# Ledger of designs, part 61: designed miniproteins, single chains, continued (3)

Each design is a single chain, and the fold is of that chain. pLDDT is the mean over its residues in the fold that is shown.

## One batch from the design tools (miniprotein)

Design m10109
Fold by ESMFold2-Fast:
Structure m10109 (fold): chain A 72 residues (1-72)
Amino acid sequence: AAFQAAEAGDLEAVEAEVQKNPDSAVAWKALGFALFRQGRYEDAAEAYKQALAIDPNDVGTRAFLAMVEAAL
């Protein structure tokens, strides 16, 4: 969310967070958002798909994935 977005100025840091907590939907969402901000839409979509694999009922993540895929 907004708190994670404020910390995610560095793609390397969010990638490290995913490596430490690969079962965290929040970590994958932070990675997806960082990639989206850098214009890496295909990589962002992949990260959001991983977040949905962990938490398939997250409506917000599904909506963000749809928005990212619409940008492709």
Scores: mean pLDDT 75

Design m10110
Fold by ESMFold2-Fast:
Structure m10110 (fold): chain A 92 residues (1-92)
Amino acid sequence: SLAEELVEALELVEQGRFKEAGDRLTELIVKHPKSRLALAALSAAVVAEELFRAGREDLARELLRRTKRAIRRGDADAVDELVREAVRRLAE
């Protein structure tokens, strides 16, 4: 399912495999151009990478954990909220 493939891509982010995750998410967005869930997952991946690079590993892992749960529920709005909160915390 799309949700399972998005979760697998976010697990690549957790492993520090950022380029592979980005390539996989881009492929899924191109295959599913109407999916808000796929676009939200890419946003979460980008913010999680920036959190890892900033040394905010606990926040990155919390974002990815909560995002994977929201994706399994098909809840793109919940992913968007998690990303907005993470961006606010990154800006601190």
Scores: mean pLDDT 90

Design m10111
Fold by ESMFold2-Fast:
Structure m10111 (fold): chain A 85 residues (1-85)
Amino acid sequence: SEAEQIAAAIAGMEKQIADLEEYIEKNGAKMSPVEREFLEKLLEVARETLARLKEAKTVEELQAVLREMQERVKEIAEEYFKKLA
């Protein structure tokens, strides 16, 4: 069902947020400032995506939220790789 797909996406995003927060907590002191900024920006996108997923009522809305997330992640990754060059 649409509700099951949305619930699964919410659960997946909550897990990704928890995993990222734990990774930053455990490894933050060993990271370069560029790496930390990259992960913190990903965490921000994940949190905003979770909030929007909780508002979604249809699979169409779910897909739109996930597409926006993918675009933002791509931009963040491109910026990160430019700083490594």
Scores: mean pLDDT 89

Design m10112
Fold by ESMFold2-Fast:
Structure m10112 (fold): chain A 94 residues (1-94)
Amino acid sequence: MPSSEEVIEALRRIAEAIRPVDPALAERIDALADEMERKGYSAEEIFRAVGAFLREHPLSPASLAAVRAVGHELFAEGRHEEALLVGLMAAESA
């Protein structure tokens, strides 16, 4: 399991990637990341909260493509666990 800091960083990177296609969703994801960081959420708690958020706010095809692109970038950077997390979050929206 990646650290909570690594998961929060991945979520912020996802928000930035989504911003050009859905700025409102990007702001909501960034706000969620800020809240979870302030409250000291564990990686598991972050995964559960993100899963719940995506069930209520499923990703559009354009946002899903942006999330998958971030996953590929993280994998290329050697951040394989965070890349798998991004892949799982993308799958939750399918």
Scores: mean pLDDT 78

Design m10113
Fold by ESMFold2-Fast:
Structure m10113 (fold): chain A 81 residues (1-81)
Amino acid sequence: SAMDELAAELEAELARIAAEAREAVQRYNDGKISREELEARLRELLARVEALRARAQDHGLTPIETRAAILAQELRRLLEE
């Protein structure tokens, strides 16, 4: 169904955002990017997860909305440290 296709799309995007966040943190820990570059990347990823969360909420996809909210909280925590 169209809803199943949307859910799959949002799940895939959520997984991509999480993977990119892990990669950015690893590159920072390896000394390959600056703190400023890390923060810029995490802010971009935060904007993407918030947009995904809003889209999940609009369509009543509560499990995906919840997972996006958790990832957003994790990204905000990284930005505060």
Scores: mean pLDDT 91

Design m10114
Fold by ESMFold2-Fast:
Structure m10114 (fold): chain A 80 residues (1-80)
Amino acid sequence: KLKELLENMTPEEQEKLKELIEAAKKVIENGREGALELGREEARRLGLPESLAEEELAAATDEDIAEGIALLEKSLKELE
């Protein structure tokens, strides 16, 4: 499915999708730490303080993190 999607996308769309997949894999692999790193990078890209990502993630429970990871895993499996 992923290969078929990539074949039907423009180069710009392919690059964007690859970035999203890499971000999702990083969160799945590193859990809370991966989510924190992703949040910091996103805050920086938006011109926001990285501390906003740290505060938001600190408010998330381990159950919230686990639920998020499960959703990302499900989404990635659908791309296989």
Scores: mean pLDDT 75

Design m10115
Fold by ESMFold2-Fast:
Structure m10115 (fold): chain A 76 residues (1-76)
Amino acid sequence: TVDQYIQMGQQYSSDAVQQAQSNGLDTTFVQQATQGALGGDIDSGQQAIQYFSDNPNVTNYLQNLINYSQQAHQAQ
């Protein structure tokens, strides 16, 4: 449902910011990119993946968020 999509998206966004903070990275860019992805702007999420390409832990998490956003957008 739409409510489940919103809840899951918010959780992925929150986790991405937390992962970036735990790795000592700038959370502002991650917050902007995750909000863009949740709104259907996949390009913002992909730019974040490219920006953090040297940090596999953060990159893997952001890739999961992008995959989820694409699936949720198609399902809704």
Scores: mean pLDDT 67

Design m10116
Fold by ESMFold2-Fast:
Structure m10116 (fold): chain A 67 residues (1-67)
Amino acid sequence: AEEALKEAIENAKKGDRQGALTSIGRALNAASDKPEAVGPLIKAAVAAKNGDFETAIKYAEEALKLL
């Protein structure tokens, strides 16, 4: 979960929308046992889908703190 989120943050920093979404998806699958992280991960995915990479990074980092 943490590794996938770190990858998502790096992809978002590069402006790689598809890479960020794929990595967030992997983090969501790995975080099924940590429901508190699901909300921030969904918000990160929505932001990345909209091309708002700063917001995507913010929520991905928030999810990392909850893991």
Scores: mean pLDDT 78

Design m10117
Fold by ESMFold2-Fast:
Structure m10117 (fold): chain A 70 residues (1-70)
Amino acid sequence: VAEGRELMEKSHGRDRDRAGPSLAGVGETLGADASLDTLKKYVLSTLSPEVAAALSDEQIDAMAAYLATL
């Protein structure tokens, strides 16, 4: 969970303030019942293709797990 948050902040770089407020609302936008697969797709949609390609499946899972706690 904490690792997923750090990965989200790191992947969004210096723009974490822009990403942070948007991510705070993701639970309301996708719903509390959003599956981990849905959250993974959301994470991938917020990243550039190059950044997404550089991340492992485990890192994507950690980021999705963090969003599930919001």
Scores: mean pLDDT 60

Design m10118
Fold by ESMFold2-Fast:
Structure m10118 (fold): chain A 77 residues (1-77)
Amino acid sequence: DRAMQVTDQRVDQIMNMASQLSPQNQRAVRRTVRGFRDMVRTMIDIGYPQDFVIDIVNRSFDSMTDWVNDQLRQDQS
């Protein structure tokens, strides 16, 4: 599934970025991405349009990426 492939790629990207965060924040990110992956799978199984699912995935992971970058910036200052 295209949407799941995009989701897995975005999860890998954000988990790599989050590896520099504290263990507590890494756990929070991991929990969030797991929930997101489950939601995406449910949307695919229900039959949501692929383009719609991919749009939601990209917008949501962009927001999570911004949050992780902000945390990393604060931790490095």
Scores: mean pLDDT 82

Design m10119
Fold by ESMFold2-Fast:
Structure m10119 (fold): chain A 71 residues (1-71)
Amino acid sequence: MVLTSYEEVVAAAEPLEGTFVVETSAGTRFGPFEDRDKAILAFISIAGRDPGARLIVLDAEGRVVAEFQLR
């Protein structure tokens, strides 16, 4: 999913339980993050410099349940 604001990312991620990681356009992953808000802040910071960055949410089995990208 492509989102345009921090508030949209927070709202979309709020009901999600799982492990949050941030992946750069180069394929480097940061995380897992201790909490959702830290993951979202890291994602917004990275995406501001790297528009290919994405926030990935993994379930307990390590499956991707959601992906977010800024425009």
Scores: mean pLDDT 73

Design m10120
Fold by ESMFold2-Fast:
Structure m10120 (fold): chain A 65 residues (1-65)
Amino acid sequence: MKKVEEITKKMIEFYKKFDEALKAGNFDEARKIAEEMVKYLKEKGFEEMAELFQRHFDRRLAAAE
């Protein structure tokens, strides 16, 4: 409910910024973006989704160092 499209668009924006930070080698910035996205999802009540994305970002950051 309540503009799921806006939430989806915001998630896509966070993910793009995360990828851009990784491509630039800015791992600290990538971590910050990932944390903000996870926090955003938890605040919107998507805690299960937030945990899934947290695991995804942790895996990507571990691979990129």
Scores: mean pLDDT 76

Design m10121
Fold by ESMFold2-Fast:
Structure m10121 (fold): chain A 93 residues (1-93)
Amino acid sequence: HMSPVERIRELLDRALALVEAGKLTPEDFESFRQELLKLVDEAIAEGKEDEVLRIVTEALNRFDEIAPGSEASRRLAAVHDEIVRRVLEKRAA
């Protein structure tokens, strides 16, 4: 059994490996996005929002390094924006 933060790291590492291999499809990314956001909500509920933001920012930077301007990088940037929004909503509550 892994913590939500550890599961987020594993999920992002798997997505990065698929991007490097040229195997990440739009359908695979949508499944990834849904699983990531579920884990993000769990981690935020545990007070781990700063750790989540750090991990996702690091992953976005790595996506940009290996596939600059790619669909995958653009989609991950949109997910990062959604995560920031969720963190701000939690802090306002």
Scores: mean pLDDT 81

Design m10122
Fold by ESMFold2-Fast:
Order: C-alpha cells, then sequence, then structure tokens
Structure m10122 (fold): chain A 81 residues (1-81)
C-alpha cells in the first residue's frame, strides 16, 4: 500500500491529468468560456488543495457541472469518496 503522502500526490496527479483532458475536449467542442472556467477552477484547486482538500474538490466539481461536464464531475465525486 502507498503511504498517505504518496497517495495524496498520486491523487493530485490523476486529477491534473483528467482536468487537462476535460479542458482540451471543451476547447475542441468550441466551449471556450466553459474551458476557461475549468482552467481557472483547476488553478484554484491546485492552490486550495494543500490547505482544504474537501473545499477544493467541491469547487472543482461545481465548476465542471456548470460547464456541462456533468459525467466528468460525477467521476471525480466517485474518485474522492
Amino acid sequence: SLSPEIQREADLGMIMIAMSVIILELKKEGKLEQAEAAEEALREFSRTYKTDEEKAYKILIETLKKAGATEDAELIEKFIE
């Protein structure tokens, strides 16, 4: 089993990769405002995650739902449960 610190870094890495893919798909669909909102949410997530992990995830999930990436938001919700 991974140590809690290594697991946390691995989890963060997976979220960063997933968000990069989501943002790219939004841009490909011409949803530029939604992609920008997702990029801003990811930046805020990366800043907030170290001090308030639960709050960081809630903001990220809400932003993805508002951007219409509901399926991706649900996957992240299941990942953090």
Scores: mean pLDDT 77

Design m10123
Fold by ESMFold2-Fast:
Structure m10123 (fold): chain A 77 residues (1-77)
Amino acid sequence: AKEKVEELIEEVRRHAEEAARALAAGDVEKAKEHNEKALKAAEEARKIGGDKALEEAVRAAVEAARALAAEVEAALA
């Protein structure tokens, strides 16, 4: 059970890194797509439950990625 949550956490981390890379390149649309995938993986991990500390760490990372995406959008406006 925990292995599945760990795998989903790794997916969140991977997508968050892709989003950050896209933001650095100015590709806001790609960054948003990766952030959406990260959020879906985080939601699945949350539903399974297990290690609450791990879930909180993942949620914090995803929220940070969302804030970055919003900031880039605002800068482009």
Scores: mean pLDDT 70

Design m10124
Fold by ESMFold2-Fast:
Structure m10124 (fold): chain A 65 residues (1-65)
Amino acid sequence: SLEELIEEVRERARRLPDPEVRQETLQRVDLAQKLLDEGKKTNNSGHISLAYGLVLDTLRGLRDL
């Protein structure tokens, strides 16, 4: 699920050695979580899609390193 993916990315972000990159990555993940929560609360598929895109972009960044 998207919730599981967000948590996986958050755990990976916590292990990043650079505190600046770690903080930025965690903030991005927190934004994705907020978008998902709001999308569910308001039944807004657009917010859910934005959350998914943000998580996917964050995951790509982690792989690029």
Scores: mean pLDDT 82

Design m10125
Fold by ESMFold2-Fast:
Structure m10125 (fold): chain A 66 residues (1-66)
Amino acid sequence: DEKLKALRERLLASPREQYAAILAEFGLPQSVLDAALGLREGLKLPDSMLPDLILLFADTYLRYKK
């Protein structure tokens, strides 16, 4: 999905503080970021995996959004 590829590139090129704004640019809710952060903390994953976790929840949101 080209939208998810563009999102990944933006997240990898940006500091964490900009992630919420980047998600909004892509039409994604704050809950996508919150879910990724919760999974990262629960599984004790490194912050470097946060973009991939965001993509996981973004893909799910986009597939099931009406």
Scores: mean pLDDT 81

Design m10126
Fold by ESMFold2-Fast:
Structure m10126 (fold): chain A 84 residues (1-84)
Amino acid sequence: GRAALARMLAEAFRTGVLPIPRDAVLAAGEQAAAVYDVLVDFAIRHGLGQRFIDTTPETKALADLIRDTPAEELRQLLEDLAAQ
């Protein structure tokens, strides 16, 4: 979960692109739009591009976190990890 998100953010800052697991965002159901907005706003705020990716076995822990975390908590987690 959190460690997978931290690794993804480190890679995003290295490459300049935030990978967005679109299938995991859609699987958030009623939160899907809010979760998408959180990820997009984070990318824009930190000067990152965006790329849609599909969930793979290797990215499953990240996908599960994005699907299961409410948008407000995800926003806070992203900013906390970016500050480290």
Scores: mean pLDDT 82

Design m10127
Fold by ESMFold2-Fast:
Structure m10127 (fold): chain A 70 residues (1-70)
Amino acid sequence: SMLDDFIKRVLDLIKKQPSEEARKQALRDLIRSLDLTLSGPPDKPSSEPGHITDKDLEYMKEELKKELEK
C-alpha cells in the first residue's frame, strides 16, 4: 500500500544512519513525534481515500516500534 511504501522509505533512510545507536535514536524520535501528534485533540476522519488518518499514524508507530525491538 502507499502507507507501507512510505514507511519502507522512512526505514531505509534510518538504516543509512552511521551507527546502530543513531538508528535507534531516530526511531525513538519518530515514535515520540507520532505520540505527540496522537495525544492532541481528535481530528475528524478525512473523507478522501488517500488522506493520512490517526489510524494510519498509529499503524506507522507500531511498525516503527517493531523495527526498534530488533
Scores: mean pLDDT 72

Design m10128
Fold by ESMFold2-Fast:
Structure m10128 (fold): chain A 139 residues (1-139)
Amino acid sequence: SLREQVDQLVTDRSFDIDSSLDRSLKLATEARKTADQVDPRVGSIGLALGYMTGTARTISDTMRVALLSRDPLFRLRMSSQASELTKRLEEVAKLVAEGAKLTVEDIEKGQELFNEAAKKADELYKEAEKLLKDAQDFL
């Protein structure tokens, strides 16, 4: 049935989102370990990882709320928006990883990428919190 096709698509998206979020947080965590070995005073990578962790949890919570809904259109919309936020978090994770690599050769350039990642992760966290609120308000 159409409902079963929607259920399968949302389930597949949920798995892809969880896998991507896990990879993004692992990448950022390893980047932080690398940066801490060069200069443990690099605070902005910790801030970026904090917002990334909050964003990942909020996206996961949004998917959990979506999966509890019996409305297939709501589940499709919520999973689509959560998937888009997840892709943006992957780009933030790449910035953090690149910042860690640059920190070995140029601490100032590494710090600039960590600051950019923190700003983008903060903006993404706010968007994720709004999406979760919209999902909860629809239930």
Scores: mean pLDDT 86

Design m10129
Fold by ESMFold2-Fast:
Structure m10129 (fold): chain A 66 residues (1-66)
Amino acid sequence: SVPKVELTEEEKKKLKEIEKEIFESLRDMAESIAKLMLRNGEDEKKVKEEKEKILELIEKEKEKIE
């Protein structure tokens, strides 16, 4: 059985804030990767489609936690 650790309200808020920061960082990484791909001569349409897919996945995971 997985041990259930009872978190305080303050600890729960901190975890939610950390999770939001992680998703924000992932979004920033996706934007940075897209810019690097464009600088390296990758197809603009392909880069846009890949970035949109990554951002959609990030948003779906964020919605599950919020």
Scores: mean pLDDT 77

Design m10130
Fold by ESMFold2-Fast:
Parts: C-alpha cells; sequence; structure tokens
Structure m10130 (fold): chain A 71 residues (1-71)
C-alpha cells in the first residue's frame, strides 16, 4: 500500500529529526530493512551530521516519488 509506505516514511523522517533511535529502529524494520542495514543506518545517524542529512534526503526523495505516483 503506497499510502502506508508514505506514512511510515513521514514517521521515519520525524523520528530521525528528533533523534529517537528506538522509533527509527522500529520504523526501519516496518519498511523491510535487514537488521544489519538498520544498525548501519543508526551508526551513520550518530557519527556524522553529513551522513545523517544524506540519509534524510534519500528518505525524503523516496517519499516525494511515492506521493507523485499516488496522484
Amino acid sequence: DIQQRIDLLDALIDAIERGDIEEIRRLLEKLGFSEEKIEQYIRDFQSSPERRDQLLALFAMERTVLEIELK
């Protein structure tokens, strides 16, 4: 369901902006990422503001593409 994926991405972006690591983990699991990939993303969010911003931009881009497709 495209709408459910958009809702999950919105929640993920918000959780990343708040630095809510447990919520980020939960939402990445719901989005279908592997445990190894989730741990990699969390390390990147914690260690580098540039990497965090790159990942935020990636998720925001995916959300925008899905929203355009939903029209």
Scores: mean pLDDT 81

Design m10131
Fold by ESMFold2-Fast:
Structure m10131 (fold): chain A 58 residues (1-58)
Amino acid sequence: DELRQEVRRLADQLEAAGATSVAASVRESLDGMEEAGFKNPDVLQKLIDGLRATLAAL
């Protein structure tokens, strides 16, 4: 669950940077994945990469 912790950390950083809608959407998606028992590391890594790119562009 290292990858999920990284997603949450990045969502917190996005919210702190003023991207509140993006952070909320990410948290909702992560919660939905957890409810579905979703543990695909490729999907989580792709999400992390996208969030890092978004944060870097702010």
Scores: mean pLDDT 79

Design m10132
Fold by ESMFold2-Fast:
Structure m10132 (fold): chain A 69 residues (1-69)
Amino acid sequence: MREELLALMQKAREEGPTEEEIREIQKQLLKIEYGLDDKEAEEFLAMPEEEQLEFIERKREEKQKELAE
């Protein structure tokens, strides 16, 4: 949720981000922006950069189709 994301960002800002905190922030952002679950967000972060770009493009097209119907 947004409250959890804000708490993580605040802690990272004060103490410096740990590798684990950066990963959690990225997962939360993906969940909020694209509606991904935890597993989908982890799979996305494990993908090569080229595949990540294709994934984002596909998700944007899906949203556009939902709105255009």
Scores: mean pLDDT 71

Design m10133
Fold by ESMFold2-Fast:
Structure m10133 (fold): chain A 68 residues (1-68)
Amino acid sequence: MELKEKAKKIAEGLREALENPGAGEGGGLSSDTPELDDAVIEALREIGAPQETIDQVELGAKYHREKE
């Protein structure tokens, strides 16, 4: 599976979690792969996610990069 395809699925899951707060968990980034995290952020922009959501995901991705 291509990285972009996987990122799109994750982004869609994150959007669904935002639409149903309390019904599902927030779908966070769980990979140690910075490339996947960046691709998820791009996919979130493409699907029109709110800026606040994009900012939160970017902070998470940056944290993963610094940790490694």
Scores: mean pLDDT 64

Design m10134
Fold by ESMFold2-Fast:
Structure m10134 (fold): chain A 87 residues (1-87)
Amino acid sequence: SAEERQELLDELRRRLGELFREHLPTLSPDAAEEVENRLVLALLYLEDADDAARARAVIRSLEPVHPELAAGALAEFDRTVAALRAA
């Protein structure tokens, strides 16, 4: 349902925000801005454009910036996309 979809998207947004805050002390100011902008862009592709492939590619592009954060974000994203497909 649309309500279940929105709850899954809101949870992903919350989880990505928590992950960003956890790793924030390890990021330079420029890297932090880039990470935040790309996480927001990935959420916009998934939520507004319904483009999971492009959203995933944006998250994957964070790997050279911060491999651990990128891996964590990708895991949360893939979990959410699987749940969206099951709903």
Scores: mean pLDDT 87

Design m10135
Fold by ESMFold2-Fast:
Structure m10135 (fold): chain A 70 residues (1-70)
Amino acid sequence: MEKKIEYLKEAIRAVREGRPDEALELFEKAGVSPETIERIRELMAHIDDPEAREEVLNILSKEIEKLKKE
């Protein structure tokens, strides 16, 4: 569990720093569902949009919460 949370935190950093390919790889390593990864990929296609970036960060926060409950 700790390793998955670490990957998600690093993915959040990658999103904020404009590194979408690295972020997507980290989501896969964290065990994020394929459906959620596809949603994030779509949002990352327009990462220059602040609203899309914020939505990605919101999704990641929810994924971290799910892992903490396990």
Scores: mean pLDDT 75

Design m10136
Fold by ESMFold2-Fast:
Structure m10136 (fold): chain A 105 residues (1-105)
Amino acid sequence: SAQEALIAGVRAVSAELTAEAVARLREEAARLGLDPTPLVARLEAAMDSVTDSIIAKIAAGETSITFVDPITGQTYTITSLDQYRAALQALLDAMIAALLEEARA
C-alpha cells in the first residue's frame, strides 16, 4: 500500500541520516576531546523516538505530521518524504550542536 511504502521510506531515511549523523558526531566529539559514546547513545535513542512517533502517526492515517526533537525541543511539520529528509537534516544538525554544547558544560 502507499502507507506501507511511506513507512518503509521513513525507516530508510531515518536509518541513512542517523548513520551519517553518528559518524559526524563521533568526528566532532573526537576533535573536541569528548567521549562520543554517551552522545551517540542519546542521538540514537532520540532518533528511535522520532522515527517511531512519525510511523505511528502515518499508521493512524495522518497526512500532515508534526514531531518534536526530544533533545532541542524544536518542532517540525511534514507532508511528504522529501520534506522529512530536509526536516531530519535540520533536526540532526541542531541535535549534534546541542549534544556537543551540553557535553562541554
Scores: mean pLDDT 91

Design m10137
Fold by ESMFold2-Fast:
Structure m10137 (fold): chain A 79 residues (1-79)
Amino acid sequence: SMEEGLKSLQKVVDFLVKEGDKESLELLRKAAQAVREGDLETMREYLRKLIEHFREKYPELVPDVERAAEVLLRIAEER
């Protein structure tokens, strides 16, 4: 659901802030900015890079980052 996706997004943000992963936070920031601008191609590219980094660094959180990406995509598509 959108509510569960937003909770996953918050969990991912909180984790990255605590971890100090500036690279992943910047990728998420750029994806969120692309959502606001309606740039679906740029958004998908930054979300792809973020998920790839999570597969390497935080494999246990991949389901959370994938749910976060799905909710961001839904928000962008409805604008």
Scores: mean pLDDT 83

Design m10138
Fold by ESMFold2-Fast:
Structure m10138 (fold): chain A 85 residues (1-85)
Amino acid sequence: MKEEIKKEKLDEIKKKLKEENEELVPEVWEQLEKRLEEIVENSESEEELKEKLEKLEEELKVQLEVARKLREIGDEIDRELEERR
């Protein structure tokens, strides 16, 4: 697979993830970028790359949704702690 195609696929996935989740901590984003680069480098065909990236994208979307929900729960706990005063 051509290196230009690998770059396009990587950019597309990164854009989709950032568009919904600008609130990600830089350290977490760096870890995700490294994982994406490894998948792209180790994929020999476009089909294999797509399949691996789609699975990773789905996993990351679920994790980001969970992180968002955990933040909401944290806010609720803070409210309960104030009410206990």
Scores: mean pLDDT 70

Design m10139
Fold by ESMFold2-Fast:
Structure m10139 (fold): chain A 77 residues (1-77)
Amino acid sequence: EVTFTIKDGKTGKPIPNVKIYVNGKLVGLTDANGKLTVKLEPGKYVIGASKPDGSPIEDPVLLINGKEVKLGEHEIK
């Protein structure tokens, strides 16, 4: 089980309704706290995010289980 959090890099505020992609597949949208929890087996995944309209988010900050990381490939433990 993994929690993704998306924040605005300029304001530090959580971003609701962000589309989260795992290996190019939409897995859900972030809640009012910028969070989405999904069940994933341990392994390497490409994590992507977009606005609801599919456009890029400006200065996105991704957290995986509360740890700040960049969008892209991550090993889920």
Scores: mean pLDDT 82

Design m10140
Fold by ESMFold2-Fast:
Structure m10140 (fold): chain A 62 residues (1-62)
Amino acid sequence: SSEIQKLEEEINQKRDEIRRLRGQYTQAQATGTPEQAEALAQQLRQKSDELLELIKELYKKK
């Protein structure tokens, strides 16, 4: 269904965002400030929670 396709696309986009943020987090840990690293860690937690909710929604609709 189109709803499943939209959820799968959102999941893929969220995974891409998380992958990018993980790279930025690794860089911040190596050369950035603790504040920069913590801000990125908070974004990663938020995006991971959002991803988990999308996955749960996808499985409920299957």
Scores: mean pLDDT 86

Design m10141
Fold by ESMFold2-Fast:
Structure m10141 (fold): chain A 68 residues (1-68)
Amino acid sequence: SSLHERAKAVIKELARKLKESEDPIMATVLAIEAASLDFLLKYRPDDTELIEAEIRRAEELIKEVDER
């Protein structure tokens, strides 16, 4: 679905930011968020409300990293 495609794109962006991060604390937060969203797609792929909420949290985190 388009929601799952968006989630996969967000996971990819989190992974990219993780590789570029010089802050070990931020790198850890990015890794946990990417793993969390990936597990959600794997174990609860039909929970569209939860997936969308988690995508929004991940997008806010990406925005915070971009503003540094």
Scores: mean pLDDT 83

Design m10142
Fold by ESMFold2-Fast:
Structure m10142 (fold): chain A 80 residues (1-80)
Amino acid sequence: SELEKAIEELEKVLREARQRLAELRAVDPDRAAAAIARMQAVLRDAGTQFLQALRNNDYQAAIDVIREAIARLRQIIAEA
């Protein structure tokens, strides 16, 4: 339930990012590309940490990784 809610929030943040980056790309494609690269790095690191947490049967750590990724993605979107 908490994991499902965290995933739903991540999906919402990714939808908001898609819209904001599309608008940014029209006026500043280099800035949009930089923001996309930062977001991809966050998602790659989070993916690695999430899989490690699952391998350790640490579902709370898995949830925390998603929540931290959401916070970092929100910061990147706000700075973009």
Scores: mean pLDDT 88

Design m10143
Fold by ESMFold2-Fast:
Structure m10143 (fold): chain A 55 residues (1-55)
Amino acid sequence: SVAAELAALLAAGRVDAAKALLDAHPTDRQLHELVIRNAARFPELIGYVLDLQRA
């Protein structure tokens, strides 16, 4: 699943690749929830998801 791919990228610390995956699936609520659950490790991705939700 795309969520499993995002989880693997976050585990590897691949922030730019995670952003690219979020751009490919900008309305995927499951991906957004996964980013929120990891906010302490990747606070920059929270801003990125909020920008996607605004678009």
Scores: mean pLDDT 82

Design m10144
Fold by ESMFold2-Fast:
Parts: structure tokens; C-alpha cells; sequence
Structure m10144 (fold): chain A 111 residues (1-111)
């Protein structure tokens, strides 16, 4: 099938960080389609829909996977659920997007 398809797999469902530290959220983007997907970007949004992190991946070739890391700066202690999505443009100009995935950033006070 001549289709652009993105799948997003978080490599951790919970990422632990201390307040004032950068939380790194590793993700894998897989192109399950038969076309290359260009300008692939992974975005993380908070519960209010605000973008809190972005990773520019670039091109994900047909059938290939790329790793990306989202850097989140925690502003408060507690559990923060982020919605992560991958978006890009197929070689034919069609829009491609992954299903949304949830990752929790668990923030504790500094030791």
C-alpha cells in the first residue's frame, strides 16, 4: 500500500525526575507504511494541551524506526501525564500522524 503511517512507542511509561532536573522521555517512531515520511516531529503536551516538549526526528524511511528524546523541564512536584504524538509528511505530500500515547513524568523534590 502506498501510504504514510507512523507508530509511536514510548520506551518508558513512567519517567522519574527531581524538581529542577530535565526529564528525558525516550520514544521510538516507526514508519509502518510503504512511503518515506519527512519532517517527522514528536510533541509532548500536558493535560491542558500545552506543548511542553518537541523533538525533530527528520525523515523516517518506509519500514524503518528512529529514536527520539523529549526533554521536559518539570515545574512542579507530582505525577504529570503527557500526551505524545508523532507527525510528519509522506513523500506524496499526505499528512501522517501516530495515535496519541501517554507517558507519566513523576517529579520528586531534590534529595
Amino acid sequence: AAAAKLELTPLAEVVEAHLGEVAVVPVRVTNTGSQDVNNVVVTARDAAGKEVARANVGTVAAGASRLAALEVVPTAVGDHVLTVTATGVGADGSAASSAPREVTVRVSPRP
Scores: mean pLDDT 86

